# Designed miniproteins, single chains, continued (3), part 50

Each design is a single chain, and the fold is of that chain. pLDDT is the mean over its residues in the fold that is shown.

## One batch from the design tools (miniprotein)

Design m9716
Fold by ESMFold2-Fast:
Structure m9716 (fold): chain A 114 residues (1-114)
Amino acid sequence: DIQVQLSGPSSVQEGGTATLTATVSGADFRRVALGWYLQKPGKAPKGLIGGPGAETPDSLAGRVSARGDPEKNAFTLTINSVKPEDSGVYYAQAVDLETGKTAFGQPTTLTVSS
């Protein structure tokens, strides 16, 4: 069965770069789709990039990118020039397109320090 391990820093200094990595196992990486989600305090998780209905907020436009690396079986989310408003709980959901099975990694909380 498909599995996801999510890793990243718990804190980043404002203006720095945050890199979150979702490593996938139990599926053929070439048949995996992954969506990134951000949950801000007191709100529901919202699709950030890569998933169905995902919309990157204007505040993150041009500062966030997502990539897949088949050689590492990993997807990477990079946020440049981090701002306090980027703080929240980040989720990664993988879908095995061959089986229709899905998996979430353990969520990562990111705090942007001033």
Scores: mean pLDDT 82

Design m9717
Fold by ESMFold2-Fast:
Structure m9717 (fold): chain A 95 residues (1-95)
Amino acid sequence: AKKLVEEALKLAKKALEYAKQGDVKKAQELLDKLQKLIREIAKKRPDLAFKLGLAEGLALIKIGVGKVIGDEQEGLIEAAEIYIETLEEVLEELG
């Protein structure tokens, strides 16, 4: 699973870069790809499923709130940061 976690972290970091640049569309596309990869990791590693599912839930809340308040860019930034933090912790635990 380490290679998939490294791939997911790379996607999360790219999503953050695009979100910070105001490219909301590309940031969302990268986060959508990341979400699919997170679900694949969780299926292969049930021991990580709760931590990854919590990160996905929190990220989706941030994206949704951003849309409601008219700050989609900030919602995407916060979502990407949640994924980066969680994936870095998971990668450290995997060695």
Scores: mean pLDDT 86

Design m9718
Fold by ESMFold2-Fast:
Structure m9718 (fold): chain A 55 residues (1-55)
Amino acid sequence: SPIEEEYRRLREQGDRAIETLVKSNPDLSDEEVQRIRDAVESHLRQRAEERRREA
């Protein structure tokens, strides 16, 4: 579905951003990184819903 495709695309972008963030901040704990990932996933899902409707 269009929304699944958009979500996957945004999630891939988010994964790269998180990798860059972790590489730039090696002092981040694994727990903090996981919380950031969870927050980003939730945000991206909401964004995908909105973009699918707007497109």
Scores: mean pLDDT 74

Design m9719
Fold by ESMFold2-Fast:
Structure m9719 (fold): chain A 81 residues (1-81)
Amino acid sequence: MREEVERLVEEAARAFHAGDYETAIRYLREAAELTLELLEEAVLETNPEATPEEIEEAKERLRERAEGLIAKIEALGAAAA
């Protein structure tokens, strides 16, 4: 599963360097979704006492980071078009 996220990020980077911003964004969205699914388990592995609220906060921070990166790539694609 972590290897799947790594693969998606590598594919996104490859697409980005090829100037295929749409494909890069698609792979980054898929990587973010998989990371969100794994985040609850990862948080509980390091902090078994983590509350649902703490887990949701961690997910929100990850979503914000991913959306920010995607928005920057979308802006680059729009400027190139």
Scores: mean pLDDT 77

Design m9720
Fold by ESMFold2-Fast:
Structure m9720 (fold): chain A 90 residues (1-90)
Amino acid sequence: MEAIIEKLKKLLEERGLEVRKGATVVLDTTNAGKQVREAVIEFLRSNGVTVIEVDKPVPGAIETPKDGSDESLEKFIEDLEKAGVVVPKE
C-alpha cells in the first residue's frame, strides 16, 4: 500500500503535476486488486479529492490500475490528467 502511494507521488513530481484539491472522480474498481484500489483511493482522498466508486463500467469513470506496476500507475496518472483531476504545477 505505502509503496504504491509513494510511486504515485513520485510520478506526479517527475511530470510536474499536482492533484487539484476539491476535484471529484468516479473510479471503476471492477478489475482492481484490493491493495491497489485501497492505496489509490487513500491517495486521492488525502489530497482532497472526492472519490465515487462504481462496480461496473460507466461513462466518464476512470479505470483503477489493475496492479501497482509503474506502467499501470503511469497510465492512471495520464487518465487523471485528461479528466482534470491532476493539473500542471506552477
Scores: mean pLDDT 80

Design m9721
Fold by ESMFold2-Fast:
Structure m9721 (fold): chain A 74 residues (1-74)
Amino acid sequence: SALQQIIQREIAEARRDLEEARADKVDEAKLALWQQEVEAIEAKASPTSEDLKRLVDIRVELGVEDIKRAVSKY
């Protein structure tokens, strides 16, 4: 379905964002929790729209950490 295609795209994008955050030395405890949540959603036979919302929330949190790291250079 269209929903499942969107969910698979968001899982792939969240995994990419997590790898970038690891390279940028984001808090390992936060990264581990987000990684576990993404893996739990990926393991589901039929992820839901609620799972998609959680993936979006994780990606927003990762984006905020990226902005914080950018400003910490100053």
Scores: mean pLDDT 82

Design m9722
Fold by ESMFold2-Fast:
Structure m9722 (fold): chain A 95 residues (1-95)
Amino acid sequence: MDKVPSSREKGLVYGDVLNMLLGTHAELVRHVRAGDLDGARATLLQFADQLNEFMSTLSPSQQKLAKDFAVDWVRELGRTLGIPQEVVDEVIAKI
């Protein structure tokens, strides 16, 4: 049954996703600055795997919150760091 998350549950889900994103962002920036697009791709795919593992502990409504937040972040980060759209689409497809 899909239970609507409370404001507290929303805050906790966003907080956990943000912690994952901050670690991923630091590694991703390192790879992009080094010109290592394969490493950048691997870092984003590892993030997708970590997010899917985290989402397996959540309700369907919480999973939607985590997924929507992560997808928006991946799109914006791809745009700001100049990551190829093909890589961004591949990562989003795995979430």
Scores: mean pLDDT 79

Design m9723
Fold by ESMFold2-Fast:
Structure m9723 (fold): chain A 121 residues (1-121)
Amino acid sequence: MKKIQEIMKKMKLGVSSLLTAYGLRSSPEARPYIDEMRDVADKGLDEAAKQKTLEEAKKAVEETIDEVLYVGGKGALDVGTELLEIAMEVAKLLKESMENPEKADDIAAEAKALGDAARAA
């Protein structure tokens, strides 16, 4: 697997784990927005994985962050501000993974632990 494709796969796993954990603690009204954030992230990271250079992949990830934050903001206005907080945690995971690709596994594991802790609270 190309290095870019491997990084994007790890980021997708981290985002999926984080959003699944938040989904379990969230109200039924919040769940469609969490599902939309997951779909946006999956689509954006699939596009990033298709890029030929790390610079192009980073731009696709930045566009994905903007789309996730848009969904979170929309959900915050409709349901509650927790959805923007969730979107910001996804954005943080994506930014940190792109800045430190060699630490992508550690960043994904940390994000999952944060989501699991939020679910338990």
Scores: mean pLDDT 78

Design m9724
Fold by ESMFold2-Fast:
Structure m9724 (fold): chain A 90 residues (1-90)
Amino acid sequence: DELAERLRKLGEEFLKNYKDFTPEQKRLLAEAVSPDPEARERAIARLQEMLKKSKDPEKQKIYQKALDFARSIGELQDLFRAREEAARAA
């Protein structure tokens, strides 16, 4: 399944960098993919702040990957909804 493959690849790329995160950064990333819109927006804003503040290219890549991951989860949620609608219409 193409959706499952996308999730797998996102997970692999994320885990390559995730091990280097602090417990606080890991918590923030969990909030960034939360179903709670307020928690998600706060976490994303914080990650963007950390990206802007960092002059270290390696840290910038890590924060950017976290933001990309959060955005991709949102896109995948839209795809799951579309699949549900298609199944319901059948």
Scores: mean pLDDT 69

Design m9725
Fold by ESMFold2-Fast:
Structure m9725 (fold): chain A 100 residues (1-100)
Amino acid sequence: APPTAVELAKRGDWDAVRALLSSPDPRVRGAALLAIAGERDRRFGPLVAEGLSSPDPEVRYFAALALRHLRDPEFRPLLAELARTSKDPRVRAAAEQALR
């Protein structure tokens, strides 16, 4: 079986993890973001936050959910801005939930 996003992240293979975020399957992209968040390493926060600026609405949505899982207070202002300003109602809802 191919390595999971968690296995790739633990090996430090960030190019492979970033490639999973570009997968045509939104479930694969979401799983990669949640796996990164599951490690709860603050070094992964910037990579997850990068997903909030993705042109793909599914990646933006899962990035907001992943930031909620990380619970990193450094990203609360960014989540608050997205909850108010994002044109995608799903991303706004996910950002609002991440702030709770």
Scores: mean pLDDT 70

Design m9726
Fold by ESMFold2-Fast:
Structure m9726 (fold): chain A 68 residues (1-68)
Amino acid sequence: AAELLRQAEELIERAEEALRAGAPKSTVMGLLDQARELVLQAEKAGADKETVDRLLGRIAELRAEVAA
């Protein structure tokens, strides 16, 4: 679970960097999709709710920013 959350956080950071650098919407969304999948797998594996909710929230905010 911890390893999945760490990988998800790394993908979120890469998505934030890509968005700031003006990368294509598809690239940013692809990174966020991968991060979300890892967070959901970590949740199923028993990751703590606070961390899961925090990361899903960050992903949702970044998706909204990309869609604006």
Scores: mean pLDDT 83

Design m9727
Fold by ESMFold2-Fast:
Structure m9727 (fold): chain A 96 residues (1-96)
Amino acid sequence: NPVLESIRELLEKAGVPEEHIERALKLVEENPEALKKLEELYEEYLETKEKGPATKVFAATVRYNEETLRILAELAREAGDEELAAIFEKLRNLGI
């Protein structure tokens, strides 16, 4: 799934430990509604990246990263994984 690969790359670049990445991806796979939202967000990002000028592509990348981390933090909170939720909220605040 290209979206799950995109999420993995985002979290790996942010220095998130593999165990936390695996937990996050499992939460997405177990939540079809969240996966659909992430797929729609990724598709919109790819369309902007293909057609947009560099400034819009940069803004779309920032938005895609922020919204992805927001959705992951919400999923972690709903699952009762407060540690994982705190990691994603911290990454959002750092703009990563």
Scores: mean pLDDT 84

Design m9728
Fold by ESMFold2-Fast:
Structure m9728 (fold): chain A 61 residues (1-61)
Amino acid sequence: MSEEEQIEEDARLVAEHYGRLLNLSEEEVEETERKLREFMLKNPNSSTAKLLRKVARALRE
């Protein structure tokens, strides 16, 4: 996958996972996914973006 495609999938996985854990509404999950995607695309080399990508990787396994 391209880095942008990977970031989009990672943001989705993290948002869906925390949405379930925190019992967020569908609208709140969509907003969280959007915010995570925007942040990770603007700051792909930040420590926070790297941590979010590690969380997404763990969620797949």
Scores: mean pLDDT 80

Design m9729
Fold by ESMFold2-Fast:
Structure m9729 (fold): chain A 100 residues (1-100)
Amino acid sequence: MTEMQKILLELAKELEKLAEFAEEQGDDVTAEILRTAAETLRKLAEDENTTKDEAIETLESVLETLKKLAEYHKEKNPELAKKLEELAKLVEKKLEELKK
C-alpha cells in the first residue's frame, strides 16, 4: 500500500465514524455527506491510476466541506461541530504530508 493510499483509507474510515456519530444524533443529511466523501476517498485509494494531484484536490474539497459543516452546526450541535473541526484539522495535516 502506498503512503497516499494509506492516508486516503485512514481519512475514509474517520469520515465513516463521524457519519455514524451524525446519524446517531439524528442528522441523516450530514451523515450522507460524510459517507459520500468517505466513498470517494476509498475509490481513489483503490484506483492505481489516482495521481497525487487528484488526491490533494479531492482532500482540499473534503476539507472545505468539513469546515462548512462545522460552521453550520456550531450553534445547533456544538459536539458535532467540534468533531467536524477535529477531522478538518486531521485532513489538513494529511494534506501537508502529501504535499511534501
Scores: mean pLDDT 87

Design m9730
Fold by ESMFold2-Fast:
Structure m9730 (fold): chain A 58 residues (1-58)
Amino acid sequence: MKDKLDQAARDIVDQSSALLQTQTPQQVLDQANRLIDETAKELGVSKSTVRKAVRDAS
């Protein structure tokens, strides 16, 4: 399960970087928060765990 969390975190970072070229930082942040919530539910972990993995992937 840790490997899936690490992959999901990397996907969130990559997608956010791509969106920053066409969208405002606020819109990108809103989408990133949505992805964090969905990932936490799918993997059965806390949102703070997903946020930590995203920081580690950055």
Scores: mean pLDDT 77

Design m9731
Fold by ESMFold2-Fast:
Structure m9731 (fold): chain A 97 residues (1-97)
Amino acid sequence: MGLEAIKEASEGLAYLGELVLERVPDSATKVKEYAQRMVESARKAVEAAKAGDESTAGIHSMNAIDYFGDMLRASAGDLKVGRAIGEAVRETARRLA
């Protein structure tokens, strides 16, 4: 179902972003910036989905996915940051299973 899927995926992206913000060093400024934007957009998507607003939920969910992509691009070439993001993704996937 559209709303339930958007809500679940966005809750996952918010959790992922919080883990990245906690685990990635402060020197990775762009990664943290995009992780923060991902969390903000994902939380807005969850709120809209809970309100039954599929259009608004979809827009904020897509914004969160775009910031996830930006975060991955910003981490390119930094093995330690990439590893931390990879661990956060695995932990998020286990939580959602």
Scores: mean pLDDT 87

Design m9732
Fold by ESMFold2-Fast:
Structure m9732 (fold): chain A 79 residues (1-79)
Amino acid sequence: SLEEELKKIADEIIKNTKDPEVKKAVQTFRDKVIEGAKKGLPIEKIIIETSKEVIDNTDSPEAKKAVQELARKIAEKFG
């Protein structure tokens, strides 16, 4: 499922980073995309809107990059 794959990829990123800003941004993206999917919105739209929101709320270039890469991987599989 989208939820299972997103949790798996997000948790892998979180375990492989020492940057607390990256961890926070990736966790926030994961949780918001899962909530959006529960509301029955189009997956592609949820991924695009959530990635933009999370990126706009961090000043860390590494956190922005991590969210962009995660969003792209999930969109390629489910969007």
Scores: mean pLDDT 85

Design m9733
Fold by ESMFold2-Fast:
Structure m9733 (fold): chain A 95 residues (1-95)
Amino acid sequence: KEEHLLELAEELAKELSKIPGVESVEIEKLSEDKVKLTVTLKEGTSEMDAGAILLGAVVTARDLAREYEKKTGLEVKVDVEVSEDNKTITITIEI
């Protein structure tokens, strides 16, 4: 189940990388039950465009978390934040 959390993070990173305006996605394992994804936005992304990408990221993360809950029976917590400079979206997934 802990192994499957990293698989979920990798699938999410792949889907997030398809969103227009995303430059890169980095995965960091914080603990056995918690992973962090750092989504870097393309240089020159406006506040409005960052908001649209944030919405897309939230929807994608929630949908994949729901499928993981269905598969494992575990509750998944998802937190999504945008940086002050609109250059980074941070997604934290915890089981």
Scores: mean pLDDT 80

Design m9734
Fold by ESMFold2-Fast:
Structure m9734 (fold): chain A 78 residues (1-78)
Amino acid sequence: DKVKITVTVTIRTPAGTQVEVHEFEVEAPKTPINKGEAFGLILLEYRRGFDQARALGGSAEVTVTIEGKTEVVGTRRA
């Protein structure tokens, strides 16, 4: 069976909020998916978002949904 992972990156600035949504499908692991691993797979792709938030005096938040369960994985202030 395949597991669906949805990653949402929210960048909040004084000028407004930008939201990016990325969906992945992975084979079901022998153990439950580690949310840290899911975050790690996408970290390099989201570096630009964190850098942009810092430049604009805002914040960035990464939220991961695995099998319909949603949790905040990381937050970065500028």
Scores: mean pLDDT 61

Design m9735
Fold by ESMFold2-Fast:
Formats: C-alpha cells, sequence, structure tokens
Structure m9735 (fold): chain A 75 residues (1-75)
C-alpha cells in the first residue's frame, strides 16, 4: 500500500480530509527518521493534533511499512 493510499484509509477511518491525514503521516515519517526507529504511541501523541486514536493509526502505518521491507524515508 502506498503512503497516499494509507493516508486515504486513515482519512476515511478518522473522518478527516486526505490532506490532513497525509500531513500527519509525513510528520510521523520525519519523527521515525529522526529517531532511527518506529516511534512509540507516546512519541506520536506529541505531534500537533495527534491524540491516542490518531497515534495508533500512524503507528499501524509505520509498522506496515517496516513489514513490507521498505525503508522509512522522509517525504
Amino acid sequence: MTQEQFAEAIAKTLKISKKTALSWINRAIKLAVELGRIPSIEELKKLPNVGEERAKALLGFLKFKEKTGEEIKAP
């Protein structure tokens, strides 16, 4: 699944715009790159407008990307 397709899935699940979901995904990717690892839920919750439910969705995306063997890259 592409980053754009994942953004659309998150947007539908959380009832937000695709642009907003993509912004959160890009911020989560930048955080993962900065840390050199997948962030925890608590670290993702530090992102602007990201609560626990949104943090869980972003964590799911990052874990999926790791499992597909594709490196987490900055957008």
Scores: mean pLDDT 71

Design m9736
Fold by ESMFold2-Fast:
Structure m9736 (fold): chain A 74 residues (1-74)
Amino acid sequence: SAAAEQERERLMQQALDVEQQATDKVRAYRKKAKSALAQGDVEKAEEYMNQMKEVLREAAKRVAELLAQARAAA
């Protein structure tokens, strides 16, 4: 139905928005990690790098959930 197709498109758009937000957060943490390394703060740089990894992990999980919901709506 048209309603099911519209819902599928909405869920796929949400998945793209999650990807974009994760990309923006990763870029911000990467800049902070590079700044920490420039100051010799290896521990703080590692903290930011771990936060980057966690952002990507949670985003991948959420994208997978949204895509599964989109497939179910078809």
Scores: mean pLDDT 90

Design m9737
Fold by ESMFold2-Fast:
Structure m9737 (fold): chain A 117 residues (1-117)
Amino acid sequence: AAEVEAYLVRALEERVGPEAAALAREALAASRAGDRAAHADYNVRLGVGLDHAELEIPAGETAEGFAEMIVEAARTHRALLVGEIRGGEEEREVVREALKEAADIVAEQLAAERAAA
């Protein structure tokens, strides 16, 4: 778990930026603390769902493949947020809700892959 977190945070810092790495650390800390409200907020801002209980690499998978899924989701969703919120607060709310839903979907995919291992 701790090794997977360190690897993921490093990959996010290098490929998305230091803000994404900080958000990932905060999301995982909130997840471990059971602070569901903070955890949800950090996940939306990061663009992916991160849960400390789901940071397991499935048998036969690589750390690189696992991190790549999360990094690409974060990059894509963060870019979408910047592009779509050009208009106003109503558009920002729609994008925020879409990112929250996408984060939950990513978390469910990671949980399913872990359960298959």
Scores: mean pLDDT 66

Design m9738
Fold by ESMFold2-Fast:
Structure m9738 (fold): chain A 94 residues (1-94)
Amino acid sequence: SLEEKILELAEKMALGVVLGAREQRPERAEEITAKAQELLKKFVEALKNKDYEKAKEIIEELVRFAREVLGDSPLAQAIEKTAEEALKLIEEAE
């Protein structure tokens, strides 16, 4: 489904941040994982409630979080591209 595809992209973004943090910021990995999981939980809730404005807000927050954790790394850039795809699919779901 469209919603399953949107969720898969958000999960991919969150996983990217966690894996990048484990490699680049191991001292912060637990803190970063907890925040990524909380954002993903809120995202799932927004999708279930068909709150597409909140879902878009959380995708944008995941991008800001990725840039904060990973800087201008290629992984952060890949997460940003995944976010652009997720945002387009959310607009289609509206």
Scores: mean pLDDT 87

Design m9739
Fold by ESMFold2-Fast:
Structure m9739 (fold): chain A 82 residues (1-82)
Amino acid sequence: SRKKQIMELLLANVPDGLIELARSLAEVPLSDEELREAVRQAIEDVGKDIEKFTSAEEFYLALIEAIRRKIRELEERRRREE
């Protein structure tokens, strides 16, 4: 319950720090809107299994990896379109 409420809050108000983390992981210039959407999708993906995490550290590492994956997917899509 509380973990799900935190996920809902993060989805409603994506933290700027996570957007800047996503920017640092990007190898090509991406807009703030693209970065925010990538982070939002990563939070949704990780949030599906939120109850399975045993620690905040485990959750945070999973979130970073999900963000990295979403950024790579976005970069590949952009290369295909350009």
Scores: mean pLDDT 78

Design m9740
Fold by ESMFold2-Fast:
Structure m9740 (fold): chain A 82 residues (1-82)
Amino acid sequence: APIVTITFEDGRKAVINAETGEILEGFELDEALKLMALNFGKAAKENPEGIESSDGVTKVDDNTYTAEIEVYGKKATITVTF
């Protein structure tokens, strides 16, 4: 299952199962941030060619993508692994 990790600049992280939306580790996410994580994980799994061509997305390996995001004016990194 695709696992999405959101890491904030202060070192806090949340780990989400992107198929179910279940929080596996970390702090409570608001609805908008949770939906963003689900959509990123779903896009990476269902359309890897599309996500590879997306601006700001870096392919780390065949199963891992990362991007910088902004959440309420704060920088964070979103990573999906499947």
Scores: mean pLDDT 74

Design m9741
Fold by ESMFold2-Fast:
Structure m9741 (fold): chain A 86 residues (1-86)
Amino acid sequence: GAEPSHLIGMAHLTRGKRLYQQGRLDDAVRSYDLSIDHFTRAIDQQPSPDYRQNLAQSYRNKGDVLDDMGDTSTSQVYRDRADALE
């Protein structure tokens, strides 16, 4: 269902933020990818502004990590995806 996917997405988003704060960039990207997957599943089951906002946040956070890793072009792709959800 949408709500279980949303809750799992939130858990991965929170983990990704912690890993990023610890400088664990590759691990942070993996957690944000899982967050994106689960929020996308939640939106597919039920279109919700809250689900879209959380997906946008996951895209922005992944963009920030990619920029810190030196992948500025891929970072911009994820920032553009976040903007499209707002």
Scores: mean pLDDT 89

Design m9742
Fold by ESMFold2-Fast:
Structure m9742 (fold): chain A 76 residues (1-76)
Amino acid sequence: SEEEDKKFAEKKIEEAEKLLEELKKTTDLFKKIGLLLRIIGLRLDVELFVKNPEIKKEALAKLEEILEEARKILKK
């Protein structure tokens, strides 16, 4: 259902934002890599389990922005 897809996507985005915030505070390279992989997993969950194409597209766009920020932090 659309409501289920929206709630699922919102939860995955919220989890990804929390992981990104943790990544900004993390100095250990291996912990940074682990956090990045967890965010990638959240994007995969949205790709596999969100069925509404509009909700999926918007959620994947937000998660990709979070992943771009995460990748930039890993280079620091």
Scores: mean pLDDT 87

Design m9743
Fold by ESMFold2-Fast:
Order: sequence, then structure tokens, then C-alpha cells
Structure m9743 (fold): chain A 85 residues (1-85)
Amino acid sequence: MELSPVEREVLDLVYEAAKSKDQSVLDQAVQRIVDLARTLSRDELEDLLGTLVQESALAYMEGNGDLFRALNRASLALLDLLEQQ
């Protein structure tokens, strides 16, 4: 399945933030993700959210709690953005 360039960039940002284990790095990554998401249509934003939710379920199943928390934080930020549109 081909990820869009934005979906790939968002996943890379979340993965890097999760590896840092630093709340400030995660907060900065979430802000960048929100800024990127503002350029997307509602449908593209819903697709991105679906991708993040699926990735968070996989991270949880694999026992990667840091990645799960980072993906969940990004998903919540995107939900807030959808409610504002």
C-alpha cells in the first residue's frame, strides 16, 4: 500500500519523537504534524488519522509503548483539527 508523501513524513516525525522519549520533542513533532495536516483536505486528513490509528494498534500489539503513546498523541491532535474544520 502506497503512503502519500505527507503520511510518510508524519509517520517519520512520530517515530523520531517516540525514539527521543522527550516530551518537548514530541510536542514539537505534534505541532509540525498539525501544520502539515492544515494543508490537507478533510478526506486526506481522515485518511491520515486512519493510518495513525492502525499504526498505533500495531505498536501496542508489538509492545512498543513509546511509539503507541506518540501515535495516540498525534491522532488526538488531528481529531481536534478535524473538529475545527
Scores: mean pLDDT 82

Design m9744
Fold by ESMFold2-Fast:
Formats: sequence, structure tokens, C-alpha cells
Structure m9744 (fold): chain A 65 residues (1-65)
Amino acid sequence: GELLNNIKKILKEDYGLTEDEINELLSLAKEGKIEEAVNFIVKKTGLPETLAKQLVDLIKKELEK
């Protein structure tokens, strides 16, 4: 949906993730590999783990719609 598209845009434009890195993140979240997805965001963006966990939760919820 709309929220997922906005998250992808922010990750690409504000945090400099590549399309391949965004696709890897979405794949990890879709597979339920939540800890791996959180660690991926922290490593690529430098976001605090607490914010990365919230972002992964939002991505997972959007993928389940």
C-alpha cells in the first residue's frame, strides 16, 4: 500500500539505500526474519535499534495487507 511505498521512498532518498538493499529488507521481513531485518536497517541507516524495530513492524504489517 501507500505507507509501504512511502517507507521505500524514505529509505532510498533520506538514508541512501539501493533498490537491491530495499528488496533484501522486504524479503527478510516477508520471511519473518525480524531480527535479521532489524540488524540490516541498523547497519545500513545507523538508526537506533528501537526505531529500526518499529520500522520493521510497520513494513511487516503493510506486507500482510
Scores: mean pLDDT 84

Design m9745
Fold by ESMFold2-Fast:
Structure m9745 (fold): chain A 83 residues (1-83)
Amino acid sequence: SERQEEAYRIAMELSGNGLAGEAARLILELTEKGYSPEEAAKKVLSLFPRSSAETGASAVLKLYEEGKASEREKEAAELVLKS
């Protein structure tokens, strides 16, 4: 949807683009598709280097502070950072 595409674009900007931006996008996409925060976090950590996953998760948390990410997206990002 338009909201999801805007969130992806902003997440990529905040994460500096590249693999971190792709990790942020995956967190947002999996959570929107109905994956649990834990499942989304595990999938991201399995596919991306830890530094990219953490940078992407930090971008999602910044989106949440701006009112542009859901509570579930925030939870998934927090789980990535706690791993």
Scores: mean pLDDT 79

Design m9746
Fold by ESMFold2-Fast:
Structure m9746 (fold): chain A 61 residues (1-61)
Amino acid sequence: SMMEGERRNQEQLQKVLDGARLAREKSARGERLNPGSGFWQEVPGDMSSAEIGLALNAAAA
């Protein structure tokens, strides 16, 4: 069982989704936001561009 790896990946994915949601909320309030800096620092280095795209689409839905 790779439970620790699965949990780590799920937690990091959740952080990415939470970051994207927070970015949307701040944008809706008219607050300044730099998603290119803060958001990308939360993205796991081992995620593919396709996985990141799916996470962003899920957060936007």
Scores: mean pLDDT 56

Design m9747
Fold by ESMFold2-Fast:
Structure m9747 (fold): chain A 101 residues (1-101)
Amino acid sequence: MLQSTEELSEETKELLKRVEERVEKRRREEELSEEEEIRLFIEELGKLTNKPETAEKALKLYEELLEAVKNEDKESGLKYLEKFYEELAKLLNMEYTKRAP
Protein backbone atom coordinates (compact mmCIF):
# COMPACT_ATOMS: atom_id res chain seq x y z
CA MET A 1 0.00 0.00 0.00
CA LEU A 2 1.26 3.46 -0.99
CA GLN A 3 -0.26 5.75 1.67
CA SER A 4 0.83 5.13 5.29
CA THR A 5 -2.05 7.26 6.63
CA GLU A 6 -4.60 5.03 4.83
CA GLU A 7 -2.99 1.97 6.49
CA LEU A 8 -3.54 3.38 10.01
CA SER A 9 -6.68 2.48 11.92
CA GLU A 10 -8.68 5.29 13.54
CA GLU A 11 -7.62 3.89 16.95
CA THR A 12 -3.94 4.14 15.91
CA LYS A 13 -4.46 7.71 14.61
CA GLU A 14 -6.07 8.77 17.92
CA LEU A 15 -3.21 7.11 19.83
CA LEU A 16 -0.60 9.00 17.77
CA LYS A 17 -2.47 12.28 18.34
CA ARG A 18 -2.46 11.71 22.13
CA VAL A 19 1.27 10.91 22.09
CA GLU A 20 1.99 14.04 19.98
CA GLU A 21 0.00 16.20 22.46
CA ARG A 22 2.08 14.86 25.39
CA VAL A 23 5.36 15.41 23.50
CA GLU A 24 4.27 18.96 22.55
CA LYS A 25 3.47 19.74 26.21
CA ARG A 26 6.95 18.58 27.29
CA ARG A 27 8.56 20.52 24.39
CA ARG A 28 6.90 23.73 25.69
CA GLU A 29 8.07 23.04 29.27
CA GLU A 30 11.62 21.95 28.27
CA GLU A 31 13.93 22.85 25.37
CA LEU A 32 14.17 19.42 23.70
CA SER A 33 16.43 18.31 20.87
CA GLU A 34 14.90 16.30 18.00
CA GLU A 35 16.52 13.17 19.46
CA GLU A 36 14.99 13.86 22.91
CA GLU A 37 11.55 14.47 21.31
CA ILE A 38 11.73 11.08 19.54
CA ARG A 39 12.72 9.33 22.80
CA LEU A 40 9.84 11.05 24.63
CA PHE A 41 7.42 10.06 21.83
CA ILE A 42 8.41 6.38 22.19
CA GLU A 43 8.15 6.49 26.03
CA GLU A 44 4.68 8.10 25.94
CA LEU A 45 3.55 5.66 23.24
CA GLY A 46 4.63 2.75 25.48
CA LYS A 47 2.69 4.22 28.42
CA LEU A 48 -0.50 4.78 26.38
CA THR A 49 -0.39 1.28 24.80
CA ASN A 50 0.60 -0.47 28.09
CA LYS A 51 3.65 -1.95 26.29
CA PRO A 52 6.57 -0.46 28.28
CA GLU A 53 8.92 -3.38 27.45
CA THR A 54 8.35 -2.86 23.69
CA ALA A 55 8.92 0.88 24.12
CA GLU A 56 12.20 0.19 26.02
CA LYS A 57 13.36 -2.11 23.19
CA ALA A 58 12.47 0.58 20.61
CA LEU A 59 14.46 3.16 22.62
CA LYS A 60 17.52 0.86 22.68
CA LEU A 61 17.26 0.35 18.91
CA TYR A 62 16.97 4.12 18.41
CA GLU A 63 20.18 4.69 20.43
CA GLU A 64 21.99 2.00 18.38
CA LEU A 65 20.70 3.64 15.18
CA LEU A 66 22.02 7.07 16.29
CA GLU A 67 25.43 5.56 17.12
CA ALA A 68 25.59 3.78 13.73
CA VAL A 69 24.74 7.08 11.97
CA LYS A 70 27.50 8.91 13.91
CA ASN A 71 29.99 6.18 12.95
CA GLU A 72 28.83 6.20 9.27
CA ASP A 73 28.05 2.45 9.62
CA LYS A 74 25.36 2.28 6.94
CA GLU A 75 24.88 -1.51 7.14
CA SER A 76 24.30 -1.52 10.93
CA GLY A 77 22.21 1.65 10.66
CA LEU A 78 19.81 0.02 8.18
CA LYS A 79 19.54 -3.11 10.38
CA TYR A 80 18.70 -1.06 13.48
CA LEU A 81 16.26 1.10 11.50
CA GLU A 82 14.34 -2.01 10.31
CA LYS A 83 14.22 -3.43 13.86
CA PHE A 84 13.16 -0.02 15.20
CA TYR A 85 10.18 0.19 12.81
CA GLU A 86 9.24 -3.40 13.69
CA GLU A 87 9.05 -2.48 17.41
CA LEU A 88 7.12 0.74 16.63
CA ALA A 89 4.61 -1.33 14.62
CA LYS A 90 4.16 -3.61 17.66
CA LEU A 91 3.51 -0.54 19.87
CA LEU A 92 0.82 0.61 17.41
CA ASN A 93 -0.73 -2.90 17.07
CA MET A 94 0.31 -2.86 13.40
CA GLU A 95 1.89 -5.69 11.44
CA TYR A 96 5.24 -4.54 10.06
CA THR A 97 5.38 -5.76 6.48
CA LYS A 98 8.83 -5.78 4.88
CA ARG A 99 8.59 -3.38 1.93
CA ALA A 100 10.77 -5.69 -0.20
CA PRO A 101 8.51 -8.43 -1.69
Scores: mean pLDDT 71

Design m9748
Fold by ESMFold2-Fast:
Structure m9748 (fold): chain A 90 residues (1-90)
Amino acid sequence: MEKEREELSARLRALHEELKADRALAEERAEEARRAMDPEERELLEKLLKEAYKELEKQGENSEEAKREAEVQILLQLALERERRALLEA
C-alpha cells in the first residue's frame, strides 16, 4: 500500500512538472481525459470544479486563468485515479 501511494505521488509530481513545462500539452491531455470520462466521472468533475471555484473565490483568485488551471489539474487527477482503479481491478 505504501509503495502504491509512493507511485501515485511520483506520477502526480511528474504531471505537475509537465504542467509547468508545457501548458499546451497539459491542456491537450486534460481534454483527452474529459473525452474518456463516463457520466459518473463527469458528475464528479462538476462537483470538484464547483468546490475548487468556491475555494479560489474565497482566496480572491477568481480569474479565468486560475479557473482553467484548476480544471486542468482536476481532469488530470481524475485520469490518474481512473488508471489506478484499472490497475487495482487487473
Scores: mean pLDDT 73

Design m9749
Fold by ESMFold2-Fast:
Structure m9749 (fold): chain A 93 residues (1-93)
Amino acid sequence: GPLDEAVARLEAAARSPATQELIRMAGEALKKYTDIDEAVEYLIKNHREKILEALREEGFVAPSKEEEDRLIRAVVGGTVLHLKSAEERLRKR
């Protein structure tokens, strides 16, 4: 469907294996939750360590726990928003 196509396109653009896995997990969260904020909270609660692995592979190093939490929310939120936007575009005639 449109969401699976959006996931495949974003995954193909990613170079890090951990980032590719994060994109796939975000796609699965959006199948379970229609609300973006609920999908983001689900990912952070259940996949925090995988998100941190993706951040490290992309060269992001947080100097504190507070900055780490901020980066996690920014990256996960951005990924979910990108996939939702792409899905909505692919649904249009």
Scores: mean pLDDT 83

